Designed miniproteins, single chains, continued (3). Designs and how they scored, part 94

Each design is a single chain, and the fold is of that chain. pLDDT is the mean over its residues in the fold that is shown.

## One batch from the design tools (miniprotein)

Design m11461
Fold by ESMFold2-Fast:
Structure m11461 (fold): chain A 70 residues (1-70)
Amino acid sequence: MEVLMAEASFGVYEIAAAVYIRLGDKEGALKAIERAREALRELERAGAPAEEVEELRRAIEEMEKEAESL
C-alpha cells in the first residue's frame, strides 16, 4: 500500500508539472517538480525497484530542464 500511495502522489505531481510547463508557469512547474521528487524519495524508501526509480528520476530531470528554460 505504501508504494501504491507514493506512486499515486508521484503521478499527480508529474501531471501537474507537465500542465504548468505547457502553460509557461515556471514557478508552478518547479513547485510540482519538487513535490514529485519528494514522492520519488518515498517510492525508493518503500522498496520500489531501482530500475523504476531511475526511470522516474530521469523523467523529473527532463521536466526540470524544460521548466528552467521557461
Scores: mean pLDDT 79

Design m11462
Fold by ESMFold2-Fast:
Structure m11462 (fold): chain A 64 residues (1-64)
Amino acid sequence: MREELEREIAEALSRMALSIAERYRDKKTPDSAEQLQRLADLVERAGGDPADVARLRELAAEAK
């Protein structure tokens, strides 16, 4: 029960972070890379999917 709720929250957070990342990728500014890195850290701390965290970190590197 608790594990199901934590999973749903992590999945929702990952989806929101990836949607935000698409917007920051398009801006291609130094600030975009920093914001994407912060999103990756937030998703990781919340127990998000490691694959989604890796994708956010990849997008942060590409935005630089």
Scores: mean pLDDT 73

Design m11463
Fold by ESMFold2-Fast:
Formats: sequence, structure tokens, C-alpha cells
Structure m11463 (fold): chain A 56 residues (1-56)
Amino acid sequence: SAALKKLQEEHKKKYEELQEELAKKLGVSVQEIRDAERSGVNSKEIAEKGKELEKE
């Protein structure tokens, strides 16, 4: 539907910004974040792992 397509486009933009932020925090490339997500890991899970690393 048109509503679903609009939501997907908005979510994609927010997701790209999150990927850039995570890449900077983890010291990796945006491409590495995208490759991890292709393996079934989402940005939320990557962010949780990043928080654990920061606690050390």
C-alpha cells in the first residue's frame, strides 16, 4: 500500500542515520554495519552490543 511504502522510506532514512552513528561509535565502516544486518542482526542488536563494549 501507499502508506506502507511511505513508512518504509521514512524508516530507511532513520536507519541510515543510525548505521552511520553506530559505525562511528564502533570504529567500523557503514558497510560493515550493513553486512551484519544482512546476516539477520538489526541495528538495535548492534546498538546493545555497543553499549556493553562501552561499559568495559
Scores: mean pLDDT 69

Design m11464
Fold by ESMFold2-Fast:
Structure m11464 (fold): chain A 63 residues (1-63)
Amino acid sequence: SSSLAEQLLKQAEQLFAEADKLIEEMKKNQDNPEKARKLAQQAMEKGLEGAGLLTDAQSLLDK
């Protein structure tokens, strides 16, 4: 089944996994503060987007 709520949950999981990878890349780039800063920002953006999708999915499931 591919309900909208299920799709949003899968997208949120993907975004959180991408954020985790960006944090690991940031740790590997400590010698390049500009690159580390950009990776940290991207990780934050992915995490916030994922959290938003979880909220949307929950709203659909409570309906």
Scores: mean pLDDT 84

Design m11465
Fold by ESMFold2-Fast:
Structure m11465 (fold): chain A 55 residues (1-55)
Amino acid sequence: SLTEQLKALVDQSLKVARELIAAHKAGNWEKAKEYHEKLVKLTKEISALMQEAYA
């Protein structure tokens, strides 16, 4: 369902956000960049799914 897909994407984004914060705290900018790019991708997918739901 749309709700299950949204929940999965949100859960993934929260996990990646925590990993991004941990990478920043460790000063690991390579990993921080990787997680940031992954977060941007997930945010775009969430936005697209929500726009479909409102259409």
Scores: mean pLDDT 85

Design m11466
Fold by ESMFold2-Fast:
Structure m11466 (fold): chain A 60 residues (1-60)
Amino acid sequence: LSEETLKEIYDALLAMAEALGKRIIEENKDDPEKVAQLKKDTEAFIERIKKRGEELLKES
């Protein structure tokens, strides 16, 4: 796999994770405490993906 392809895959994964997180938050609107936790979890998850993508690009 090329670095370019790997970056494209990670960009797509980030976009999907963001969209999925937003949808789950929308579905749980009736529970503000759950929404706050989901927001925090989604941000943490996206941060982890970004760091992993950076490390993989460095390895190439």
Scores: mean pLDDT 77

Design m11467
Fold by ESMFold2-Fast:
Parts: sequence; structure tokens; C-alpha cells
Structure m11467 (fold): chain A 51 residues (1-51)
Amino acid sequence: MEKELADQIYQTRLDGLGDMYQSSDEDRDKKLEEMNKKVNELTKKGEELRK
């Protein structure tokens, strides 16, 4: 479970970075926020699963 979450977080970061490289400067900040939001949601899911 933790290993799967770590893999999902890693993939989310890779996908977010790819989107940022393809985006304009204005969209880069938005893509970064979306990536961080997804990472935070995955982290929160890990916390909930441990409860």
C-alpha cells in the first residue's frame, strides 16, 4: 500500500512536470498547483488508510 502510494506520487510529479514543460509561463504555475494538489490528496489518502 505505501509502496503503491509512493509510486502514484512519483508518477503524478512526472506527469505534472511534463505538463509544465509543454505549458506557457502563465500555465506553469497552474499546472504546478494541480500537481501539488494531487500529491496532497494522495498523501491524505495514505493517512486515512492508516486510521
Scores: mean pLDDT 73

Design m11468
Fold by ESMFold2-Fast:
Structure m11468 (fold): chain A 70 residues (1-70)
Amino acid sequence: VDYTKVPSEEEIDRIVEEAVRRGLLTPEQAEEIKKWALENKPTVAQLAGLLASRSGIDFGEALRLVAEVV
């Protein structure tokens, strides 16, 4: 996975939906992260960092989740 890649809007949707499905984010947190990501166009690594911060999982687990989608 290219960690410097900026995920598309569709990939961002899939990432946050999967995080909610796994119980890592609430639907409200997913909506906030999606809005932030669309405005800021984060890399895979940056999005994984935010996901880890919001969910309480470690960065490596968040990075694996993002990598499964993109």
Scores: mean pLDDT 83

Design m11469
Fold by ESMFold2-Fast:
Structure m11469 (fold): chain A 57 residues (1-57)
Amino acid sequence: SDAALGAFLTAAAPLLAQVPDVETRQALIARYLARLAAGADPAALVAELAEDVARAL
């Protein structure tokens, strides 16, 4: 839903901003948006994204 998308993007933005490589950042966005569209929980996706970002740094 648009509400779930908005909640995810708001929480994900500061995490994604830590990734200096634009291609890696865009790949993460695309992957997580696809999972969100498939009905994954936004809060769970944010927690997992934080781990992926930590590994990318």
Scores: mean pLDDT 84

Design m11470
Fold by ESMFold2-Fast:
Parts: C-alpha cells; structure tokens; sequence
Structure m11470 (fold): chain A 72 residues (1-72)
C-alpha cells in the first residue's frame, strides 16, 4: 500500500468515526502519514484534507490546525 493510500485510509476512518476518540486517533495517524509524504503528494490530497479539517475543527481543533499547517 502506498503512503498516499495509507493517508486515504485514515481520512475514511475519520469520516466513519462514531466516537471522538476514534476520530482523534485516526487524525493523529493521518498527521504522521502526511509528514512522510512530499509536498506534491500532500497537495494531491488537499480537497479531501479540507473536508477532514472541517470535520475535526469542532471536535479536535488542535489536530485540525496541524493538518491545515501541513497544506500551507
């Protein structure tokens, strides 16, 4: 599985999360996966990551801000 596919899996888990704890865990793993990607790979995920950031903002604002920084 590519590192991009690993990141996409965590994005899917965030949207399927039933609890705050599941969402926070998936978001933390996603941040680690994104830090292993180059800038072009991160930019290719930008539309999906924007949706994740909005989903996380009311639940885990610190994780949402970290994801937003990785897209700058």
Amino acid sequence: MSNVEKARRQIELIFRAETREEMELAAAVLIGELESLDEAQRKSLEPELRRVIERLRPVAPTLAERLEELLR
Scores: mean pLDDT 82

Design m11471
Fold by ESMFold2-Fast:
Structure m11471 (fold): chain A 70 residues (1-70)
Amino acid sequence: TDEQLRADPAAVDAEVARELASIKHYDELAEKYRKLGLKEQAQHFYAHAIGHRIRVVGLGWIAGRPIPVP
C-alpha cells in the first residue's frame, strides 16, 4: 500500500524503476504503431504511458521528494 511504501524508501525506488520500465515499453509500442499508421492502437499505448507517468508523480508525493518523469 502507499503507507507501506512511505515506510520503505527502497520499495519506492523499486516501484519507480518498474513504472519507468512500463513508460519506456508503452512509449516504444506507441511509436511503433504510430509509424505503422495504426493511430487508435498508438493512442491506446500513449494513454497507458501517461497513466504510468501519473503513478511516478504519485510515488514522488509518497516519498516526499520530486522524481524525474521522462
Scores: mean pLDDT 83

Design m11472
Fold by ESMFold2-Fast:
Parts: structure tokens; C-alpha cells; sequence
Structure m11472 (fold): chain A 69 residues (1-69)
């Protein structure tokens, strides 16, 4: 499920594996494109990697889906 993929992404981040976290969050979005938290999580990973344009794009998508995020 999208939630299982998201949870796996969070576990990968907690273990320090950002690349694995990205793959899991991308899977979560593929399963549920309305999963605002997964869009936000990917945006923060792109920000950490220095891709500020993608970070802002993904953050904007998350806020459009859930303004309270």
C-alpha cells in the first residue's frame, strides 16, 4: 500500500539511507498521488540534496493537497 511504502521510506531515512527513502516515497506517490506527506518528504530530501527547484515544486504539491501540512 501507499502507507506501507511511506513507512518504509521513513525507516530508510531513520537508518541514514536517503536514496532508499526516495525510492520508497516515489512508490508511495505512484500508489496514491494524493499522499501529501509523501510529496512533502520527497521535497525535503530534494532540498537536502541541493535541488531547490524540485524541493519547492514538491512542497507546493503537498500544500495544494493538504494546506494543514
Amino acid sequence: SAQEAFDAGRAALAAGDGATAVAHYERAIALDPNFAEAWLALGELYRAAGDLAKAEEYRAKALALDPDI
Scores: mean pLDDT 86

Design m11473
Fold by ESMFold2-Fast:
Structure m11473 (fold): chain A 66 residues (1-66)
Amino acid sequence: MTVEQASQKVRDAIAKHGTRAVLEGIDVAEELLAAGAPEEEAVKRLQKMGFTREEAEGIVAEERAA
């Protein structure tokens, strides 16, 4: 996934779920990735929070690019 594609998926998630929910997802992804968790674990945790796989992959990809 490109940075542009990841950013667009995050914008789509904000439109669907609201800014607060997406910021909570970003915080969770950042914490898991900083702890050395694999990307797939972060994606699955975000899916449990109510994000689709595509939205979760976008959030994780943007956090890895930062």
Scores: mean pLDDT 79

Design m11474
Fold by ESMFold2-Fast:
Structure m11474 (fold): chain A 61 residues (1-61)
Amino acid sequence: MDRARKAAEEMNEKQAKAGAEGDALANQYPEVKDIADKAKSGASGADYYLQKAEKLVKEKE
């Protein structure tokens, strides 16, 4: 049980981190909020959507 719980905690931490970075981008650029929300879900490949949001922000800067 402890091992499975630890693995779940680590995964949740990684996804929360990706979501927080997505939130920071969405706060600065509201137009990428929908993509940032997908990163926060974790179920839709958080890293992929976070990278997509960063690319869109860079293109607009």
Scores: mean pLDDT 65

Design m11475
Fold by ESMFold2-Fast:
Structure m11475 (fold): chain A 55 residues (1-55)
Amino acid sequence: MLVELAKEHVRGLARKLVEEGYSREEAIDKATEHGVKMGLPEEEARRVAEEAIDE
C-alpha cells in the first residue's frame, strides 16, 4: 500500500516538474529524492520517475 502511494507520488512529481520547466535530469533527480524519503529504494524511485516522463 505505502509503496504504491510512493510510486504514484514519484510519477506525478516527475511530470509536474517537467511541466514547470525543469530539465528531464532535474525532474528525475528531485522525484527520486522524494521517493526515497517515502521509503522506495533509490533504483526503483529513479526508474518510476523515468517511466513517468517517457510516457
Scores: mean pLDDT 81

Design m11476
Fold by ESMFold2-Fast:
Structure m11476 (fold): chain A 62 residues (1-62)
Amino acid sequence: DEISKAIAESVKKIQEYIAAGDREGVEKALQELRERLSKLGVSQEEIDKMIQAMRNAADALE
């Protein structure tokens, strides 16, 4: 599933950026995921919810 692959690749990048303390990298990875999901036909509403959930999860990690 192309959508699942895109999400998995984005999660890996976000984890690497969090480990490096790179907040700009996290935002860039989220933006790249948004563009990729849009190209795969995911609705804008679903993309917004997913990106918000991932951002909240990243912010919750100590």
Scores: mean pLDDT 79

Design m11477
Fold by ESMFold2-Fast:
Structure m11477 (fold): chain A 75 residues (1-75)
Amino acid sequence: AEVEPLIETLLHSEDPLERAIAAGKLGAIGDPRAVPALEYAAQHDPDPSVRVAARTALEKIGGPEAQAALARIDA
């Protein structure tokens, strides 16, 4: 499935550009299954551009799971 490979790329790719692109694609797909991985990346990715991309993806997905994740990130 398209969501699972993108989650794997977001969490495990050594290339920050690939991780940022994966976050953007997950946001465009809008599947809430990506929310836990995007929350983790937004708080813990060593690259600030990946953290921003993950946060933006959560905003694009929306809904209660993404809103709860954004509230935890912004706390």
Scores: mean pLDDT 88

Design m11478
Fold by ESMFold2-Fast:
Structure m11478 (fold): chain A 55 residues (1-55)
Amino acid sequence: SAKEKEAEELKRKALEAIDAGDFDEADKLAVRILVEYDRPDLVEEISKAIKEKKA
């Protein structure tokens, strides 16, 4: 569905932000995914990526 594609696109942008070191942007995108799309699985992936990048 269009919403599923939009949520995956936001996740992709969050992972790009993490790769660039912009964790604030990644957190904002994760909040949007949770609130607008109810996809806690994608939020968990973003959180794990942030932790791995900071380790």
Scores: mean pLDDT 84

Design m11479
Fold by ESMFold2-Fast:
Structure m11479 (fold): chain A 73 residues (1-73)
Amino acid sequence: VTERVEQLLLRRVTLGELEPGSAIDPRELAEELGVSQAAVNRALRELAARGVVRYVPGRGFELDARYAKSAPA
């Protein structure tokens, strides 16, 4: 699940649909990937540990601006 969430976020960034610092909705990701919201939340915590996303109190998870600039080609 974590890899699929990361790839979906990277695709959206590449297409200009998601900007660094944009809010990530775990519910929408769960619906798109056909997984539980709990599984997406676990994946986002794992990605936060890797620096792909960050947790912001009051907003939830956001794409980390540093990751978008440093993403693997």
Scores: mean pLDDT 71

Design m11480
Fold by ESMFold2-Fast:
Structure m11480 (fold): chain A 61 residues (1-61)
Amino acid sequence: KEDLEIKAILYLMRGAFAERQGDYEGAAKDYEKAADLFEQSGNTEMAEQARKLAEEARKKA
């Protein structure tokens, strides 16, 4: 629901910030948390996008 989606967006933003600083491990964790929160809210499309971002970050770590 709205609260979960807001939290998911905040984790996406944190992940993006971590990537800019070269913290790919931190970015992957934040993106994975965002994906879990989007899944819980029923937003499957955003959950899939967040998981893809987490996988890309893990490859750079």
Scores: mean pLDDT 82

Design m11481
Fold by ESMFold2-Fast:
Structure m11481 (fold): chain A 140 residues (1-140)
Amino acid sequence: DLTPEEKKLSENLLAEAVAAYRAGDLREAARYLLGAALAVDPAVLEDILASGDVRAIARALKNLLKPSEEAVRRLRELLGEETVERLKREDPDLFALLANIVEGTRDVVSEEALRESLRLLVETGDLVVGLRPMVEDLAA
C-alpha cells in the first residue's frame, strides 16, 4: 500500500499521462505513466528517460526497484514462468522494473493492456512503444 502522499502523487501523474496522450505527446505520456507506477516525480527521471531504453532505465532505477512477492506472482501470471525465469537470470534489473510497473498499475489499467505492454517492453526494449497500450487503455 502507498502512503497518502505517494497515492496522491500517483493519481496526479496518471491524470498528466492521460492529458499528454490526448495532446499527442506519447513520450510525455509514457514518462508520466512510469512515474505514476513507481510513485516517483518524473522530473527526477528526465535524464534517465531521455533514451527511451527500458534496460538502461531499469539499471539507473535499480535502487528504487524492490518488487513485492505479490507483484512477482502477478508478473508470472501475465508473462508466464519461463519468460520470468529467463528475465531473472539474464536481465534482473528489467525483471524488477516490470514487477514494479505491475504493482503500480494493476488497479488502474485492464489486465489485457498490462499484459500487452509488458510483452512489448520485453520484446522492443522501448519505453514509449511498451507503455502505449496502457496509456491508451487509461485514456479510453
Scores: mean pLDDT 85

Design m11483
Fold by ESMFold2-Fast:
Order: structure tokens, then C-alpha cells, then sequence
Structure m11483 (fold): chain A 65 residues (1-65)
């Protein structure tokens, strides 16, 4: 499965809502949103969807940092 820029925006909204509800720390939210924004910019610039596996791995690394 691949993620379109629209899918990435939806995930970004979910992360923002989770942070607002206190489910994740502001620092974790910042790290996750930075990764998502990088993938959105890449997808728009390259005109290609992002592989879900690549995206999931990047989010796991960002959450662990």
C-alpha cells in the first residue's frame, strides 16, 4: 500500500488531535509531524505516493528519538 499526500495530511491531523487530547507528548508530536511534513513535501515534489512500509519505519524511528 502507498500513501498519497492526502493520506499523509489525514495522518498529520490524527497526530495533532492525539497531541491536543494528551495521548502523546508535544515533543513526540513535533517529531512525528516533522517526518510527515517531509514525506508530504517529497510526495508533492516527486509526484509519487510514499510506500507505507517506508513511512511506518520512519515514524517508529522518529517516535523513538
Amino acid sequence: MTLSPQDLQTIKTVIQVAQQQGHISPQTAQNLLAVIDQFIQQAKKDGTDIPEDQFSLALEQAAAA
Scores: mean pLDDT 80

Design m11484
Fold by ESMFold2-Fast:
Structure m11484 (fold): chain A 55 residues (1-55)
Amino acid sequence: GSSEIEELLKKAEEYEEKAKELEKKGDYLSAQIEYGIADLLKAVAKLLEKKEKEK
Protein backbone atom coordinates (compact mmCIF):
# COMPACT_ATOMS: atom_id res chain seq x y z
CA GLY A 1 0.00 0.00 0.00
CA SER A 2 0.78 3.70 -0.21
CA SER A 3 1.89 3.76 3.46
CA GLU A 4 5.13 1.91 2.60
CA ILE A 5 5.94 4.45 -0.14
CA GLU A 6 5.18 7.35 2.25
CA GLU A 7 7.46 5.87 4.96
CA LEU A 8 10.33 5.42 2.46
CA LEU A 9 9.97 9.03 1.23
CA LYS A 10 9.83 10.30 4.83
CA LYS A 11 13.00 8.35 5.68
CA ALA A 12 14.72 9.70 2.55
CA GLU A 13 13.89 13.27 3.64
CA GLU A 14 15.29 12.59 7.14
CA TYR A 15 18.58 11.30 5.65
CA GLU A 16 18.82 14.33 3.32
CA GLU A 17 18.41 16.72 6.28
CA LYS A 18 21.07 14.79 8.23
CA ALA A 19 23.39 15.02 5.20
CA LYS A 20 22.90 18.82 5.00
CA GLU A 21 23.81 19.22 8.70
CA LEU A 22 26.94 17.10 8.19
CA GLU A 23 27.95 19.29 5.21
CA LYS A 24 27.53 22.43 7.38
CA LYS A 25 29.94 20.84 9.89
CA GLY A 26 32.48 20.01 7.12
CA ASP A 27 31.90 16.24 7.36
CA TYR A 28 31.61 15.74 3.59
CA LEU A 29 32.27 11.98 3.57
CA SER A 30 29.50 11.24 6.11
CA ALA A 31 27.21 13.65 4.22
CA GLN A 32 27.79 11.69 0.97
CA ILE A 33 26.88 8.42 2.73
CA GLU A 34 23.62 9.90 4.07
CA TYR A 35 22.73 11.32 0.61
CA GLY A 36 23.40 7.85 -0.85
CA ILE A 37 20.98 6.26 1.61
CA ALA A 38 18.34 8.89 0.75
CA ASP A 39 18.76 8.16 -2.98
CA LEU A 40 18.35 4.40 -2.41
CA LEU A 41 15.17 4.96 -0.37
CA LYS A 42 13.73 7.16 -3.15
CA ALA A 43 14.63 4.51 -5.77
CA VAL A 44 12.82 1.79 -3.76
CA ALA A 45 9.78 4.07 -3.33
CA LYS A 46 9.68 4.63 -7.13
CA LEU A 47 9.88 0.87 -7.77
CA LEU A 48 7.02 0.17 -5.34
CA GLU A 49 4.89 2.95 -6.89
CA LYS A 50 5.42 1.42 -10.36
CA LYS A 51 4.43 -2.04 -9.03
CA GLU A 52 1.25 -0.61 -7.43
CA LYS A 53 0.22 1.01 -10.76
CA GLU A 54 0.63 -2.34 -12.58
CA LYS A 55 -2.17 -3.93 -10.51
Scores: mean pLDDT 82

Design m11485
Fold by ESMFold2-Fast:
Structure m11485 (fold): chain A 69 residues (1-69)
Amino acid sequence: SLEERIAEAVERARKVADENMAAGKTLEQIALDIARVVEEAAEGLSDEEKTRLYAAFRDVLQEVRARLA
């Protein structure tokens, strides 16, 4: 389902962010890697479904930004 696909994509983005932070990557590099995860997940979705994906992903992005601030 879309719900499951979105949940899996955001969980993957969180793990990518954690690994990149542990590797000492910059905020810029982490943001780019997260953006690529979103782009890959969005490429197979309709416009309406992409909106739902982006909304769910906002939570992950806010968490990462707060942890890097």
Scores: mean pLDDT 78

Design m11486
Fold by ESMFold2-Fast:
Structure m11486 (fold): chain A 60 residues (1-60)
Amino acid sequence: KEETAKKLKKGLEKALEENDAVGAAAGVQEAIREGLEDDPRLKELLKKARELAEKAGIKV
């Protein structure tokens, strides 16, 4: 889970940096699937990713 959390953090940061709503939504779904939705390292990134996905009309 440590490696998965680091991978998700990098993926979410990149999606947000590139304004990639689809990538952001995929990152949120992966975090939920892996049970990392409440991980403190990902909490703020997941919040921003959800906002980006919702703004683009993508449900997560």
Scores: mean pLDDT 79

Design m11487
Fold by ESMFold2-Fast:
Structure m11487 (fold): chain A 96 residues (1-96)
Amino acid sequence: AEELFNKGALLFNEGNFEEAIKLFEKALAIEPENWKALMGLGRAYYHLGNYEEAIRYYEKALKIVGEDNPEALRGLAAAYEELGEYKKAEELRKKA
């Protein structure tokens, strides 16, 4: 799973978000509680403009890593802001 995650992260850094998603999903299929792969999925979906999917994966990551994780909270806030949920985004940023 680590190899799949690392390859997904490399593709993400190259801007290949669709292929990164496939590798993060494969990593998650092997390790369902891989919070880093869930974060990778959230970030990749955000960059593709799929904000609802980004929120779904960030919320899953928070359940595993802890509700006070700053990276996941900032990701959620950014996605909610893109959906026009400004008050929710502000609350999440204050927690991060």
Scores: mean pLDDT 84

Design m11488
Fold by ESMFold2-Fast:
Structure m11488 (fold): chain A 98 residues (1-98)
Amino acid sequence: MKKTATELAEEFLKLLEEFAKTLPPEDAKAMEQEIKAAREELANESPLVRLHLLAALEIAMRAAGVPREEIAAKIAELSKLNLRDMMEAAVKLLKELQ
């Protein structure tokens, strides 16, 4: 059975919380702020949840040493997807960074 957008978002947020524990203090703080904002936007059924999830992914990719041009290209590709497909791709990318 395929995971729903909500299940994938929860999986992604959990992976981001674990990833934040491995980051330098400033990057961990930035990541935790984006996770908190994403959780608040999800609870309020706000369309802004996508913005905070993509910002958190950008922080993770940058901290993992992904080239700036590759980060920009990946975020641009993900921003064109529906929420479920965006989350599925984001979960895969984050797992590959760990």
Scores: mean pLDDT 79

Design m11489
Fold by ESMFold2-Fast:
Structure m11489 (fold): chain A 78 residues (1-78)
Amino acid sequence: DAARREEGLRLLREGGLAFAAGDYDTAIALFREAARLGEADPVLLAQALFGEAEALRKQGNDEEAERLRERAAEVLAS
């Protein structure tokens, strides 16, 4: 669905802007929404999971960040 993909890409851009502004809670929320829209789009899903992982690492949640990085790699490897 082109509309779902376009919305997911918009959320990725907004998440990246929130991340750049240091608003990691907002970035995580936006990346999680992008991941939901990317269920059938492996590239979109992986980008959303990597973005969420980087924001979590900035908050010191290294364990959850590594788990999400592993999931993103699995999505791209399948």
Scores: mean pLDDT 88

Design m11490
Fold by ESMFold2-Fast:
Structure m11490 (fold): chain A 80 residues (1-80)
Amino acid sequence: LDLPIVTEPVEEIRRLLEEARRRRDLELARRALELARRFRALLEELIANGAILPEEVEPLRALVEELEAEARAVIEELEA
């Protein structure tokens, strides 16, 4: 993942999730999920425009799915 347009959102999402768990801040967890959803939309746009190499498409989709799942898990944990 050598593209800043991909690495920056991933780092921000992970940072927000780490902070949400540490502070037990539900709003940070919701913000992380919102960013993950926006990142998914951006990724699909980049794939449609041919900006992502074919061999990187499935790993990047798996990464986004994992980030969204992590964010949802943190939200559920904090809402309980």
Scores: mean pLDDT 82

Design m11491
Fold by ESMFold2-Fast:
Structure m11491 (fold): chain A 93 residues (1-93)
Amino acid sequence: MEEKKRRLIEAGVSEEEAERIVRWIEEGNTEAVLEEARRLAEERNYEAVEVIIELLNEKALEYAKKGDYKLAMRYLATAVEIELILREAKEKE
């Protein structure tokens, strides 16, 4: 938790926002994570969005190792959706 929060803060996210994002990821609230990533991308905080993608992929691998493939796939699918949002945001003039 603390290490994940630090990575988001280093990417320019406030401590309060980093705490919420990490909590949503740990709780499996992937919809809230997706909405927050969209907001960060609109604000051009691409570094924070990239960290969120990394955290979701790490969580997917964690659940896959535990045999929870349903949760693993949910986190992976969310990471892919956020990657698409990031690409679209970077292409916006």
Scores: mean pLDDT 86

Design m11492
Fold by ESMFold2-Fast:
Structure m11492 (fold): chain A 55 residues (1-55)
Amino acid sequence: SEIKEIEDKIKAISEKLRKVDEEAPHMDPQEVRRRRMELTEEGSELVLQLMKLRK
């Protein structure tokens, strides 16, 4: 289902964010901020889509 596909994508993004946080001490601060921003933006869009499908 579309809902399951979006939920799986959200989980994948959460995992990527967790990995960025783990690697953050070894990365450039600006690069960490950029990657977190990109992933959170993508995640927010997916959450918005999920909410629309559940309405």
Scores: mean pLDDT 83

Design m11493
Fold by ESMFold2-Fast:
Structure m11493 (fold): chain A 61 residues (1-61)
Amino acid sequence: SKEERATKAGAGAAIYVSQGDYEGAIAVLQSYGFSREAAEAAVRALAAGDGRAAAEALLAG
């Protein structure tokens, strides 16, 4: 499901964000089929520590 894909993609992206690799995080999210716009919104939320907002950004994309 899109929800399962968002959960797995978000977990992978969060690792990259924790390392300061925002382009790597965007690339992970795009590899799971999310748009660049959704990926950028999710990465901003992850960088702010807001996992809920990150998941919502992916589900809206």
Scores: mean pLDDT 85

Design m11494
Fold by ESMFold2-Fast:
Structure m11494 (fold): chain A 92 residues (1-92)
Amino acid sequence: GAAAVQALTNLLVGLVKDGATVTVSLDGDTLHITISGLSPEQQIAATLTLMGLELEGLSVSTSVDGDTLHATISGLTPAQQQAIVDAVEAAK
C-alpha cells in the first residue's frame, strides 16, 4: 500500500543523499533497483529494509554482486513506479 511506497521512496532517496549511486528502471510491472557505493554493513541494512517491504504487501528479491546491491520489486501500480523513479532522479 501507500506505506510500502513511502518506505521504499525514503530508503532510495536517503541512500542517494548519503552518496550511494542508485539506478531505478522499469520492466513491465517490475521495478529494478541497483545501488552501488555501499559498505558491507550498509548493504546488509538496505537488504533487510527492502525485504521488510514484503510485510507491507510488495514482492521483493535482492542479490549482491561485489559492492552493488540489486533489488527487484513487484506489486506497485504504474503510477507508484513512476513516482519512485521521479523521486530518485530528483534526489541526484
Scores: mean pLDDT 80

Design m11496
Fold by ESMFold2-Fast:
Structure m11496 (fold): chain A 82 residues (1-82)
Amino acid sequence: MAPEPDLELSEEAKEKLMAALRETPLEEYKRAAEAANRASEEELRRLEELARRAVEAIAAGDIDAAAELIRELLAFLRELAA
């Protein structure tokens, strides 16, 4: 098994990404998941696009962009849950 070298994250990068994820309590993640089950196909495509762009930013080593995209994705899920 050979992980791609361009996917190796520094400890600082991992901490930044984990900090962005930890900004949202577990209960909000549960509510967001329930809201996603009620989302339209357009809203689901928006979520997929944000997730894809976050992964692409991680692969490119742009951790600040990845963290911001994660925040945007979580904000969109919160809006769906409202």
Scores: mean pLDDT 72

Design m11497
Fold by ESMFold2-Fast:
Structure m11497 (fold): chain A 74 residues (1-74)
Amino acid sequence: MSTIEDLEALKAVASPEAQPLLERAKELARKAEEALAAGDEEKARAYWEEALRAFIEGLSLDDPEAAAEGRATL
């Protein structure tokens, strides 16, 4: 079970308003994996941080409580 697969599952049940943000999170997560595979750990971390922010914003539209918990762990 990968983070990208989890994001795809969430996008499938997400509201139309949250779907673009979850898609952005998935795209950034893929870029993070590509950067990590290329040995660029710093760039991978930056993309993962951006992916997490996009995910939390998307989650805020459908589940504000879970989004608040996610922000507390950032």
Scores: mean pLDDT 74

Design m11498
Fold by ESMFold2-Fast:
Structure m11498 (fold): chain A 89 residues (1-89)
Amino acid sequence: DELEALAKKLGVSVETVRSFLKPLALSEARARGDEEALRRIEAEDMSVIEELAELPVDELAEAVLNTVLKKTGDEEEIKELKEKIEKIK
């Protein structure tokens, strides 16, 4: 399970990783102009979210970090995520 492996490397829960995937999937669907995918993502269809947010582990980790940086403003959490991403690469 790609999400479980990433969650272990980042030291967060699988649910936390999934919560970050939704914005990534929305960005990808919007870039494609895929209105059906946008509708399914809004309906919390995790199969579509996981498919569209499919990225290499390092790129996905960077996208997760950027999402956290924008939403939380928690410098401590951001620092920990950066260190874990550095360890993955």
Scores: mean pLDDT 64

